# Ledger of designs, part 18: designed miniproteins, single chains, continued (4)

Each design is a single chain, and the fold is of that chain. pLDDT is the mean over its residues in the fold that is shown.

## One batch from the design tools (miniprotein)

Design m12635
Fold by ESMFold2-Fast:
Structure m12635 (fold): chain A 113 residues (1-113)
Amino acid sequence: AKEEGERLLEKGKEYLEQKDYEKALALYEEAIALYEKAGDKEGLAEAYNNRGNAYYAAGDYEKAIEDYEKAIELNPENAEAWQNLGKAYAELGDDEKAQEYLDKAFELQEKKK
């Protein structure tokens, strides 16, 4: 369950680095299903954030936003997901939302230690 999910995320990242977005997305979808079945909210949040990153890299910013929002719903303290959400809104030209979410990421990073 958790170990299989982590391996799927790692393989997905490898395909993402190769710009094989289709294979990366398929692996992240498998990880999402695995963590959802296991009730692992932390793993599920990470899987959504990683699938969002694959959509972002592919230029599908609207789908990236949907996945980053799901990651934040599951783990609101995840500064990386807030930062990624802000970057995706910036790509869509929504500078006001981009700034709001980047500021939230910065606040969380400062409070982290």
Scores: mean pLDDT 87

Design m12636
Fold by ESMFold2-Fast:
Structure m12636 (fold): chain A 72 residues (1-72)
Amino acid sequence: DIAELAARIGGEIVYQPENPKILVLAPSEETAKEEYQRIGDDALVLVVESITVEQVIDFMRESGLTGFTSYL
């Protein structure tokens, strides 16, 4: 469950399409909105203050997402 994965890393889901391919990490809802408008329906966009590389790897592995972009 993506919501449970987001909660574990202290992230807030701001955009979740039906079939996301790319994890996008943003420091604010404003940045999240801009990146979602650019990438579109492939983007699962989370607002998170800070995250470790290991937390990103674990999230990607458990979610099955294949793409990753960070704006933190």
Scores: mean pLDDT 82

Design m12637
Fold by ESMFold2-Fast:
Structure m12637 (fold): chain A 58 residues (1-58)
Amino acid sequence: SEVLERAIQHDAGLSEEQLAELRRLVAEGRYDEAVALLQRHGGLSEAQARAAVEALAA
């Protein structure tokens, strides 16, 4: 959902390019890399990043 993607972007403080990469990683099933992106660039904990990726993958 675009609404969910934007909510995650806002919460994590991601740039438009970082959000586009997050979308690509999730679409490709690269969930561990998507979690790592949210931790490195979004400042989220592993638990928060994992929950966000699970929500995007649904």
Scores: mean pLDDT 82

Design m12638
Fold by ESMFold2-Fast:
Structure m12638 (fold): chain A 80 residues (1-80)
Amino acid sequence: DESVLLPEKLYKEGLELYKKALEDESLSKEEKIKLLKESAKKLEEALKLPEKARVLYPNKEEVKEKLEEVKKKLKEEEAK
């Protein structure tokens, strides 16, 4: 019921944090890094949930791909 939607909620929250980090030009480097770390944390939490708690979204492979994208972007921002 509510718990089976938790991976979808975590994935959605992670995507919104990632989008804000990419699109909000008012953010400092430190604020962007914080949002990227929070996004990665949400995506990792979604992946740690049991398979039976996952419904349609997120597909485990899609969440893994997005997490790697966020981690790559975080590394790029930290290297600036």
Scores: mean pLDDT 73

Design m12639
Fold by ESMFold2-Fast:
Structure m12639 (fold): chain A 97 residues (1-97)
Amino acid sequence: GAAEAAVREARIAAEGAARAVENAKGAAGVAAAAIAGIGAAAGALIAARAGGEEAGREAAEAALRGAEEAEERAKGEDGREGAELARRAAEAGAEAT
């Protein structure tokens, strides 16, 4: 259903954020990681709307886990900045859910 699709998209976005952070270089890399994190947060909110609070929580947890993995994989200053932005987006999505 729509809720399961939204949860899957949130997980994919979170994984994208982790990869973007690991490969971040300059402002473009930071922006890519931040956008991926925002996508994960948006996915969590969509999951909440489609499947209710349980689906939203699952998507938010997946997004937050992905952002935490992004922080662990971050290399250099650009990677760390992107990871922080992705994590903040994921946390905001979780709280909105």
Scores: mean pLDDT 64

Design m12640
Fold by ESMFold2-Fast:
Structure m12640 (fold): chain A 58 residues (1-58)
Amino acid sequence: APEVVLSSRELRALLEIVTRYGVGARLTPREIAEALGISLPTASRIARLGEASGAIVV
């Protein structure tokens, strides 16, 4: 659960990952960064929040 807040852009990025790989997909922050063309710190934040929400596995 969440004390974790995503910006609208980060939420959109997480939805794109879920759309491409499916709910519960196992992805590293680097894979997310490469898939979306974003920085590793941003991808790491998205990965952590996606795992906390149950959308992905990191």
Scores: mean pLDDT 73

Design m12641
Fold by ESMFold2-Fast:
Structure m12641 (fold): chain A 96 residues (1-96)
Amino acid sequence: SKELKEAIRALKEGNYEEARKLAEEALKKEGEDNAEAWVVLGNALLELGNYEEAVEAYKKALEIDPDNKAAWDNLGRALEKLGKLEEAKEAREKAR
């Protein structure tokens, strides 16, 4: 989608707040069954330090696409930031 492509570009440029807004817009326009949009949202939230929201976004992505190893690894990173070390370890094992 246009919004998702713009969100990915914003994320690569370090414009994390714009990436968050564009990923949320993609989910509204294309529906919540878009795993890539949830991953991009999670990545933007992780970079913004919104770790609890990043965890929720990655979990939504992984309900749709459980084989996304990058999403499992980043879920683990967000969980580590929250001090949930055992849950982070379990998520990272699924990334391998």
Scores: mean pLDDT 89

Design m12642
Fold by ESMFold2-Fast:
Structure m12642 (fold): chain A 97 residues (1-97)
Amino acid sequence: MSLEEKLKAAKEKPEVVEDPLELGKKYLAEGRYEEAALWFYIAVLLDPKNAEAWELLGEALYYLERYEEAAKWYQKALELDPNNELARKLLKEALER
């Protein structure tokens, strides 16, 4: 199922009380990086100004070894929060891969 199909389904179910960012963090903690990336992607679509969501999306993609995409999203997090030392460190690590 595509990310767009899951996003459309979530919008059509007003009973979904769970925060996509919290769901992403749960899957990330379980080592389920593909599901984590999906929920973080939904989180950034719902709140594109949330620097933490962009950072966590990058982190999930980094664990999936998708380093170029991870670097792109860490850059987005730094655009929103230039003083985020963690995002800066993770961006450097992604670019060195």
Scores: mean pLDDT 77

Design m12643
Fold by ESMFold2-Fast:
Structure m12643 (fold): chain A 98 residues (1-98)
Amino acid sequence: VTPRQLKLAEARRLFFDGLTSKDRRKAAELFRRAAELYEELGDERSARLLRTAADAMETGSPEAVEELRRMLEEARERGDRLLADMAEAAIGRIERLG
């Protein structure tokens, strides 16, 4: 296993932990930590998505949720299924926490 593969696995684990957290602040922190790892990996799109999701989770901002929906549509148009799945999961979690 390479250092890059370990970092990617950790980023995915942090994202999943954020999706399953019942605490909005903890979820936001986990998403921001995952975003830092994606940025180190050169995946700016995933990093930006997770920072936006963290903001939406922490603030409940309708504008941040709308930005996530825009990112989802852009990912779908590009055929980026992994990014689209991340956006859908984040949006669904934010909406369920109300």
Scores: mean pLDDT 87

Design m12644
Fold by ESMFold2-Fast:
Structure m12644 (fold): chain A 100 residues (1-100)
Amino acid sequence: MAEEYEEKGDLEKAIEEYEKEIEKLTGEERAKLLLKLAGLYYTLGDYEKAIEYFKEAAKSGNLEISSIALTLLSKVLESLGKKEEAKKALEEANELTAKL
């Protein structure tokens, strides 16, 4: 269902369905869906929710997912003019990427 709404461009309905799915997921699968939800919120201009979901995905314990989440978080923060916070997120992402 959620994927069908993405294909139709109904991002609001896609988010609603993915938020129902995330409650059923744990670990890496949940972290991947958090990244998707963060990206969808960013596309809709809901930067507060995008930041929240990227921060949650960064806590996944998976180095690859966490580094991606922090890199994308840095870009969102930079877009909002939060340069110091963006730099800190990018430095943390680079530290995790160096371990890959």
Scores: mean pLDDT 81

Design m12645
Fold by ESMFold2-Fast:
Structure m12645 (fold): chain A 60 residues (1-60)
Amino acid sequence: SREKIRELVMESAEYGALALHYAVLYLLTGDEEYRKKADEYLKKSNELDEEALRLAEEAK
């Protein structure tokens, strides 16, 4: 549904913002745990975007 696609896009944006937040913390502190969290949230953001695109293609 369009509602589900919108939800996935919004969640992707939220995870992307978290990834940026932790990437900045990594740059400021050098703490490897922040790099790991940034990578994990970026991966989640990308997975949600891919799912949203798949659902949009199925709606054709």
Scores: mean pLDDT 86

Design m12646
Fold by ESMFold2-Fast:
Parts: C-alpha cells; sequence; structure tokens
Structure m12646 (fold): chain A 62 residues (1-62)
C-alpha cells in the first residue's frame, strides 16, 4: 500500500545516509516504522517520517 512505499523510500534514504552509523540507522528505521504505522494518512506519515530522519541527522552532527 501507500505506507509500504513510504517506508521503502525512507529505508533507501537511511541506507544511503553516510552521516549515520549502522546503530543510528537501525534506531531511526525503528522510529520511522513506528511513526508510519501510527499514522493513518500516508501523506502525514511521510512528513512525520522525513522529519524524524532530519532530526536524527541533526542529532548525529552534534
Amino acid sequence: GEKEKVLEELKEKIEKEERLSPVQKKAVLHEIKRVIESEDDPEKARELAEKALENAIKSALK
């Protein structure tokens, strides 16, 4: 479904993100999956998941 496409797209972005360690990538993926599963609107799920990824990258740079 739409949520599966959002998860696949974000998983690819996470895998390509060199600023995150393997442990950080696993943690972010778990958080994004939870966010997507909790939100019924695929568009909102995408926005929240992308925001979670951005926040994780920002935290990793500190």
Scores: mean pLDDT 80

Design m12647
Fold by ESMFold2-Fast:
Structure m12647 (fold): chain A 74 residues (1-74)
Amino acid sequence: SAQVEPLIAQLSDADPAVRLRAALELGRIGDPRAVEPLIAALSDADPRVRLAAYFALRRIGTPEARAALARVRG
């Protein structure tokens, strides 16, 4: 999708609201190219961005995404 690369870049935006929206939209699109950037977003400073990245990875559901989620402390 033509929207995936701009959304991946937006995961590094200075505004946490932009990062949150990007994580949610990447989860909706489900493109595996977002997996590694979303794994990085699990460590985001904003807890809402971390939660959005968690659900996005769960939704995308590749083996790499599942392995990353298994490492999250409950």
Scores: mean pLDDT 86

Design m12648
Fold by ESMFold2-Fast:
Structure m12648 (fold): chain A 73 residues (1-73)
Amino acid sequence: SLEEVEPLIEKLKDEDPDVRTEAAVRLGQIGDPRAVEPLIEALHDKDPRVRVAARYALEKIGGPEAEAALASL
């Protein structure tokens, strides 16, 4: 639901990389464009699993901002 997106965006900043990875995957599955900017930040996460999850989430959501961010990698 739309309400679920905001808590997941907050979880992208969690101390646990497993929580951040799960949040990125779930945001990609939901496909809400509100997640695009937070996921672009997650492309630069310290944990490679989070970066990979954010990349796949952005590919799944799509749109010009997501496509531009992925092209710059």
Scores: mean pLDDT 85

Design m12649
Fold by ESMFold2-Fast:
Structure m12649 (fold): chain A 83 residues (1-83)
Amino acid sequence: MSEEELQREVDEALALMLMELGKKLMEKGEYEEAVELYEKAIELLPEDSPLLPEALRNLAKAYEALGKLEEAERLLEEARRAE
């Protein structure tokens, strides 16, 4: 495993952890904090990651909870393109 391959695996694992924590924050009604965690998860994921569509959908749900429906719709379009 190269440094680049190891970093990719670490980043994807960290993104999964951030997404799970974000889901717990959503359950608590801490939507703005959930947005921050989902945005960080998306930054860690490569564009070809199978986790990217799920991360984008989670961020969209957080924006919907904040009443930011146009931002949520844009993220759902990005998720469909990432599939």
Scores: mean pLDDT 82

Design m12650
Fold by ESMFold2-Fast:
Order: sequence, then C-alpha cells, then structure tokens
Structure m12650 (fold): chain A 59 residues (1-59)
Amino acid sequence: DPKLEKIKRLVLDYLREKGLPAALLSDEIFEELLKKSKNIEELLKLVEKYVKEKEKELK
C-alpha cells in the first residue's frame, strides 16, 4: 500500500529527527496508533509518546 509506506516513512523520519529509536515502533503498534489518530499531526504525537515511554522501560 503506497499511502501506508509514505506515512510510515514520514513517521520514521520524524522519530530520527527527534533522536528517538525508530526500531521500537513495530508495524503492529504503528497500525494501532494510525487507527487512533485523526490526522498526521496526532499520529506523530502518539508515536513520539509511545517510543519515549518504551525507551524509558529499556533503561
């Protein structure tokens, strides 16, 4: 799905620019957060929050 691939790249690039570990975002979690988000801005906020919380657990 070309649209999903573009959104996924946008999200991964956003996480990398923030210095967050994109590897912590699984495809299943990405799809779950995508379903909960109303727009791309909300999706980016949800993904950033999720990855930050996961990074703290791995410390």
Scores: mean pLDDT 80

Design m12651
Fold by ESMFold2-Fast:
Structure m12651 (fold): chain A 85 residues (1-85)
Amino acid sequence: VEEAYEKALEALDFAIAATTDPRVQRVLRELKEALEKHKDDPQQAKRVIEAAVRFLRRVAELSPDPEVAKQLREMADEIEKLLKE
């Protein structure tokens, strides 16, 4: 869970920096804040990470840059793999 948590924070920071849409940036920041708030609650942290993965995949679909979209999908896949460990 700790590795999935760290990777989710990294992925959210990358997505915030990569997107220019202020509405998308707001949702990403809210997910990051929720994840940091629930740091000491593994069940809530896992739910927030799962929500972050779903949103990162959505951001990838909406991204005009295919390299950014690929990176976001790869990060989402890595986080999902860590959650299964």
Scores: mean pLDDT 82

Design m12652
Fold by ESMFold2-Fast:
Structure m12652 (fold): chain A 55 residues (1-55)
Amino acid sequence: AIKELEELAEEAEKKGYPQLAARIRRIAQLVKDNPYVNPETALEGAKSMVESILS
C-alpha cells in the first residue's frame, strides 16, 4: 500500500500534477507514521482522487 501510494504520486507528477503528487505523498507519510491508519483505505482514497482529476 505505501509503495503503491508512492508509485501513484510519481505517476501524477509525470502527468503534470505536482500538487496532486504532493497530496498523495502526504497520505503515504501519514500511513507510514500512524499505525492506526488503514493503508488500503488510504490507497483507495488516493486512487479516487487521481481518477477524479485525471479522467
Scores: mean pLDDT 78

Design m12653
Fold by ESMFold2-Fast:
Structure m12653 (fold): chain A 88 residues (1-88)
Amino acid sequence: MELPKPTAEEIEYLRRAAELFERAAELAEDPEVAEFAAKVGEGLRAIAEALEAGDLEKAAKLAEELEKYIKEHPEVAKKAFELALKIA
């Protein structure tokens, strides 16, 4: 069973999310929150690029790596997410 091809809208949402986290990284006063937001933004951008290229296996691996990174940093993740939502 192959995963269905992602829609252009799903890829656009990932790119917008990447831009929000990139901006959150620039606005964060806490360097740990800034670093986390920058890495999440980079990860989301990489996933969007893999999906646009049709590389579903690479996109899935990048998503798994990003999810693991977020789970390993729960306190800073909460702060970065709250900041990203505030600027959205």
Scores: mean pLDDT 80

Design m12654
Fold by ESMFold2-Fast:
Structure m12654 (fold): chain A 60 residues (1-60)
Amino acid sequence: SEAEKKLEEYRKAFFDPKNITTPLGKEIYEKLVNMTPEEARELTNEIAKWKQEILKKKKE
């Protein structure tokens, strides 16, 4: 499914281990790797917010 493909892209491209430097980033990554495609479909907006939070913490 499209949601499954997007979730896989987040796992492989966005959440590179070297970019997971904060406890929040690690927690979000753990949720994403254990999330099902159906859960990702329901949480599309939350995933987008998590992405922004990780980028924000990385710049701080």
Scores: mean pLDDT 63

Design m12655
Fold by ESMFold2-Fast:
Structure m12655 (fold): chain A 62 residues (1-62)
Amino acid sequence: SALAERGRALAEEGIRLIEEGRLEEGDRKVTGGVTLLQEAGDDALAAEMGRRAGEVARRQLA
């Protein structure tokens, strides 16, 4: 669905921002993308994007 595609794109952009050290901006975009994925009914992808974002954020804070 268009909503799921938008959610995935937002979450992926957020993960890239976190990788660049823009933790606050990246977290906001990941949260927005995950919310859209959940609204689209793609809970599995929403959970996966959240895990990837958390892992990258931990590496940036280490």
Scores: mean pLDDT 87

Design m12656
Fold by ESMFold2-Fast:
Structure m12656 (fold): chain A 88 residues (1-88)
Amino acid sequence: PRAAEDRALAERIVERTREELEKAKSYEEIKKILEEAARRELPRPPGPLLEAYLEVTAADEAEKKGIEIPNPARYAAARLRIIAAEIE
């Protein structure tokens, strides 16, 4: 399923950017690192499901650093999109 492929791709992006993510100091910096890595892995912009996995990953990395998530509703929407895709 596409969900498995997008999840695996998001996990690879996180692994490849782990050092940069550990050094990031803001939510914007975390998102920039993940978005730039996604652009390197893909010949086109990421689809909504991959963007949802990256959004949840960015929020999780921010929480680990004690950084406030600037848009909780966007994070909630991303989590719901992942849940819907994984149960279909």
Scores: mean pLDDT 76

Design m12657
Fold by ESMFold2-Fast:
Structure m12657 (fold): chain A 63 residues (1-63)
Amino acid sequence: SKEAEEYLEKNKEALEEARRGLREGKLPTLSEERLELSREIAEKLREIGDSFEEGLKTGKPMK
């Protein structure tokens, strides 16, 4: 789960940078690889959410 969390953090940063570039008059670029990646991120986020919620209910910390 930590590996998946790091994976999500890197992708979130990429999206934030793209948005910032758009504000500076630069259009963000998206590729087929990015679209596929966003789907994988959604699946990973789902798994992380489930694990986090279970940890919260049991009072067991997640590292």
Scores: mean pLDDT 62

Design m12658
Fold by ESMFold2-Fast:
Structure m12658 (fold): chain A 69 residues (1-69)
Amino acid sequence: KPSKEERELILRLIGLKLRKIGLELDLEELKKQDLSDPAVQKKIKELEEEIKRIEEEIRKLEEELEKLE
């Protein structure tokens, strides 16, 4: 029933959502560490930025999926 393009977008969305979950779990583990450590703070910031980039990519793919619907 879904078009080939629609299925490809759905599979990409699933992949990005799984990657985001993995990064969120890593972020949760880092937050359990010493938050006064500048190295821990730097890693948290890097993960938050990567998660934000993935969220933006997911949003763009969801918009493209809606256009194909």
Scores: mean pLDDT 82

Design m12659
Fold by ESMFold2-Fast:
Structure m12659 (fold): chain A 58 residues (1-58)
Amino acid sequence: SKRREELLREAEADEEAARELEEEAAREKDPVKSAQLYAAANILRVGADFNRELAEKL
């Protein structure tokens, strides 16, 4: 369905954004800034997982 495809695209976009943030966090010298980037990446990954599970039920 169109909604299922939209949820999967959103999940993929969030997973890609999370990967970029994780790479930035790994290169970040400031531990506070690094922690903030990892936290942002984790939020995106949780959202992506939720969207993938929702898509499987549609």
Scores: mean pLDDT 90

Design m12660
Fold by ESMFold2-Fast:
Structure m12660 (fold): chain A 73 residues (1-73)
Amino acid sequence: SAANSLSDEELRALFAEADVDGDGVLEGAEIGRLGALLAPLLSSEERGLLVIRADKDRDGRISWEEFRAAATA
């Protein structure tokens, strides 16, 4: 459903769990970890779109602001 969106608290929890080194940026294996955490919540297509939207620069790094913006778009 188009009305089913993750809350800011849920997004923060998911990002924090994926950000294992606590640097505020997801890269490499941490992006894969985020995908695994999202698997029970989002389809493979939705997860792919979220990552593409969040990694606007295609540099393999996702900040909290980029992730939140992508998830709330």
Scores: mean pLDDT 74

Design m12661
Fold by ESMFold2-Fast:
Structure m12661 (fold): chain A 76 residues (1-76)
Amino acid sequence: KYFEKGLELFKQKKYEEAAELFIRAAEVYYKQKDYKLAAESYRNAGMAYSQLGKLEKARELFEKAVALEKLAKEQA
């Protein structure tokens, strides 16, 4: 799965590749209405961009994660 592959690349400090896989994971989880895992995936993508110094991109992804965390709570 994209999420597990993203974590592996993040551990290897391949942050750009990790971010792309985390975004892919988030899109898949969002389509499945798994907003909790979609939010976690966007948060991890934001962390990867933060490591690259791409702070504006990281902020955008963290904001997507927060919005999805709210959706996840509404499902519970």
Scores: mean pLDDT 86

Design m12662
Fold by ESMFold2-Fast:
Order: C-alpha cells, then sequence, then structure tokens
Structure m12662 (fold): chain A 98 residues (1-98)
C-alpha cells in the first residue's frame, strides 16, 4: 500500500502530530507560524529538508488513503499547485483528524 509506505516514511523523519500541525498552519495561510515551528524542530539545513520531505510524504499519504487523489494528483497537490489541490489537502486532513 503506497499510502501506508509514505506515512511510515514521514513518521520515520518526524512526529505525525507535529507534521499535521504544520500542514494545518500552511492550509490556513499562517506561513510565519508554520515556518517558525519548522525552524524550532530543525538545527541544520539538512534537517529542515528532511522535515519538508516528511510533510510532503504525509500530505500524499492523506490524499491517497482518503481516495481524493491518485498518485499523480497527490504529487501535484502536495505542492499546493492550485486552489483545488489545497481544498483536497484540507479535506483529507479533516478526515485524518476526526
Amino acid sequence: NLAEKLREEAESLADLSTIAEIVKLLLEGRYDEAFELMAKLTTSPQSFLDLLKAIDNFIKSLLLESGLADEEEAEKAANFVSPEAVEKVKKALELYLK
């Protein structure tokens, strides 16, 4: 299961509850707060890149598991390429948190 593998990869890099909080802040347009939280969790450029990868994998896993996107759509949505992609991520996160 691709969604399961992506979630396991995200969890290996960072705590899932922290990743979910960062995604929530990004979806709300609270970029300063999201980046401040990321900065507090990372001590080097490499660890910051690792956290970005964890966030990307988490978003993809949510979209695939919820059935809101296929693999290609999930890749595009994780990069917030359009308002429609942002809405799919928002809906997938809401399903995860209930």
Scores: mean pLDDT 76

Design m12663
Fold by ESMFold2-Fast:
Structure m12663 (fold): chain A 56 residues (1-56)
Amino acid sequence: SLDERIEELRARADELGARMRAQFAAGTVTPEQLVEMARELSRLQAEIDRLEAEKA
């Protein structure tokens, strides 16, 4: 279902965002890796937004 797909994507986005913040704060991520992770997070958010719009 759309709701289950959105929930799964939100969980993945939250997990990735938390990992990014933790690794950035700890200095354990390279700038290139951080950019890549940020792009992936943006793509997940865009997909969530698109699926939410489809529910309307």
Scores: mean pLDDT 84

Design m12664
Fold by ESMFold2-Fast:
Structure m12664 (fold): chain A 70 residues (1-70)
Amino acid sequence: SPPPMSPDSERSQQYRDDIQRAIDAIRNNPSASVDDIMNTYNVSTMSILSAAIQLGNDRLRQQAMDRMRR
């Protein structure tokens, strides 16, 4: 069994915070592009994808997936 790793909780909290910022960004401006949200709120494409899935925003989900495949 591998030894316990202490920083896991902090990384999970940072990722959740990024997703919450992305959710807030989408709710405030649902017409914004993935690139605009990334630049304005300093969040990753993965966080935007997760937020779009939670909000049922198929347009942003598809845009985020397309950006990751490039």
Scores: mean pLDDT 75

Design m12665
Fold by ESMFold2-Fast:
Structure m12665 (fold): chain A 89 residues (1-89)
Amino acid sequence: MIADLIVRVKKGYVEEAKKAAESVGATILDVEERDDYALIHLRIEGESPEEVFEKIKKLRDALEKIPGALADGIGLFPAYFSEFDISLK
C-alpha cells in the first residue's frame, strides 16, 4: 500500500520536517518552496493499510514536536484523512 502526502511547513523548518519524515520511513519525493512556507511531498509505503496508517500517525506526532513547524490551521490532508477515517479493526 502507498500513501502520497503533502506536508506544509514554515520555511525555516524544511530540514527538520525532512528528518521527521525519514524517522518514520517516509520517502521525500519533492520540496516546493512558497512565500513563507514549503510543501514537502512524501511517500509512505507499507504491506498493509494498518502499517501505512501507523507510519502516518508517527509522522504527524514527529512534526507536532517541532515548535511552530506546521502552518497554522492548514494541515495535511493525508494525515487528517488517516485520523478522520480509520477502519483497521
Scores: mean pLDDT 66

Design m12666
Fold by ESMFold2-Fast:
Structure m12666 (fold): chain A 75 residues (1-75)
Amino acid sequence: GLDQALLDDEAFRAAAVRHYIARLADPDPEVRAGAARNLGLLGDPRAVEALREALAKETDPRVRAALQEALDAIA
């Protein structure tokens, strides 16, 4: 079986990634930029597809910069 402490750590990381991916669609550009920065800091490759999709739709230049920086940090 899997160690409970490792399961708790991975579940927490997975929840954090999902939380910030959801926030990439927030109506507030400051929230979207913050979500992109946090995904970049987490460095989790599971966020790459969501970050690319967000960047393709993003019109705010500050949020676009945060999305590019996050992708550069992970990929």
Scores: mean pLDDT 81

Design m12667
Fold by ESMFold2-Fast:
Structure m12667 (fold): chain A 77 residues (1-77)
Amino acid sequence: SHLEEGEKYKELGIEYAKQGKYEEAGKYFDRAGEYYEKAGDLESAAHMYIMAAIAYKEAKNEEAMQKALQKANRLLK
């Protein structure tokens, strides 16, 4: 299911962040957000996009961080 895929990618994001692999962590959190969005869980999707933004900031990828924040902001209105 989309919820199961979202949880899987969320866990991958956490594990890659623990390893200091922040660029990959951000990509996994973005993917988790997309699956939560497909499942209609917009609150979890927004939280995942915020986690992606934090990971991208640690990776010094300001462009990806801003895109992730924009996705989160769209859902929290």
Scores: mean pLDDT 90

Design m12668
Fold by ESMFold2-Fast:
Structure m12668 (fold): chain A 63 residues (1-63)
Amino acid sequence: MDKLLEDAAVLAVITGNEEIIELAKELLENPSVEIAEKLLKEARRAGDTALAEVAEKIVEKLK
């Protein structure tokens, strides 16, 4: 896995948000644009700018 996936997983755990943690886990196990976009949407909704930035980079890399 690349560093962006690891960074997303760490940041997701820090949020304490079960939905965000589950999305980051799914993304780490099977990287996909759809899961990365869902993680980005949830990070933005939660106001976590650091996680949103990492998720955005993952989306762009997977496209």
Scores: mean pLDDT 82

Design m12669
Fold by ESMFold2-Fast:
Structure m12669 (fold): chain A 55 residues (1-55)
Amino acid sequence: ERRKQAEEFGRVTAEHAGLSPEAQEELARWFGEHPDATVAERRARVEELKARQAA
């Protein structure tokens, strides 16, 4: 299913970005909720979580 594929893609993306386990779950959930998100929107979400983690 598209949603499950998006969640898994989000999890892998978060892991490669060096996000915490909490942020990985948050990103995976967001990707699952927005399976039609553009590449730009997905990148923006990753950067937001990275910035939050670094703060």
Scores: mean pLDDT 77

Design m12670
Fold by ESMFold2-Fast:
Structure m12670 (fold): chain A 63 residues (1-63)
Amino acid sequence: MVGDVYVAVKDQKKRSDDDLELKKGDVVEVEEVLSPDYAVVKNLATGEKGIVDLSNLEKIGTA
């Protein structure tokens, strides 16, 4: 859901410029849900935005 806060439980590498690179432990906020499996998120430490696979994330709260 938009506004939900997640932590990365796996690394994610960029495959395109639209993807967000994630490192395990990165905290992100969901900005837009694209599908059940993919969302646009913002890295709360860097401010960078991009598409992530939701299977790489674990929900920790809501903003």
Scores: mean pLDDT 80

Design m12671
Fold by ESMFold2-Fast:
Structure m12671 (fold): chain A 55 residues (1-55)
Amino acid sequence: MSLLEKVNEALKKAIKENPELTEKPLIEVAIELFGEEVTKKVYPLMYEAYKKAEK
């Protein structure tokens, strides 16, 4: 999936440049960088688990 591959590459690059991002859950980093809509489209199961845990 092209979108998933691009998001994974961008996320890996962001973490390499900003190692402090690893202190947060990966899903929160993705939401900060790409927004909630893109994140839930690319990582739907992780996003649902994150939202469920928040409640």
Scores: mean pLDDT 75

Design m12672
Fold by ESMFold2-Fast:
Structure m12672 (fold): chain A 57 residues (1-57)
Amino acid sequence: MLYRAKAPFPKTGPDTLALRPGDIVEVLEEVDDEWVLAQSLSTGETGLVPKKYLEEI
């Protein structure tokens, strides 16, 4: 399912995905209650992002 980044998220580790406001990502897996594995549609990169930074579209 597609989500939009509503806030910037910096790359904090090797397994995380950096987000800019307005970036569209596909959520691939819910890792836990706070984190998802997502793929950027603009770059094709995958990584962990906090769910609170994402908005469903």
Scores: mean pLDDT 80

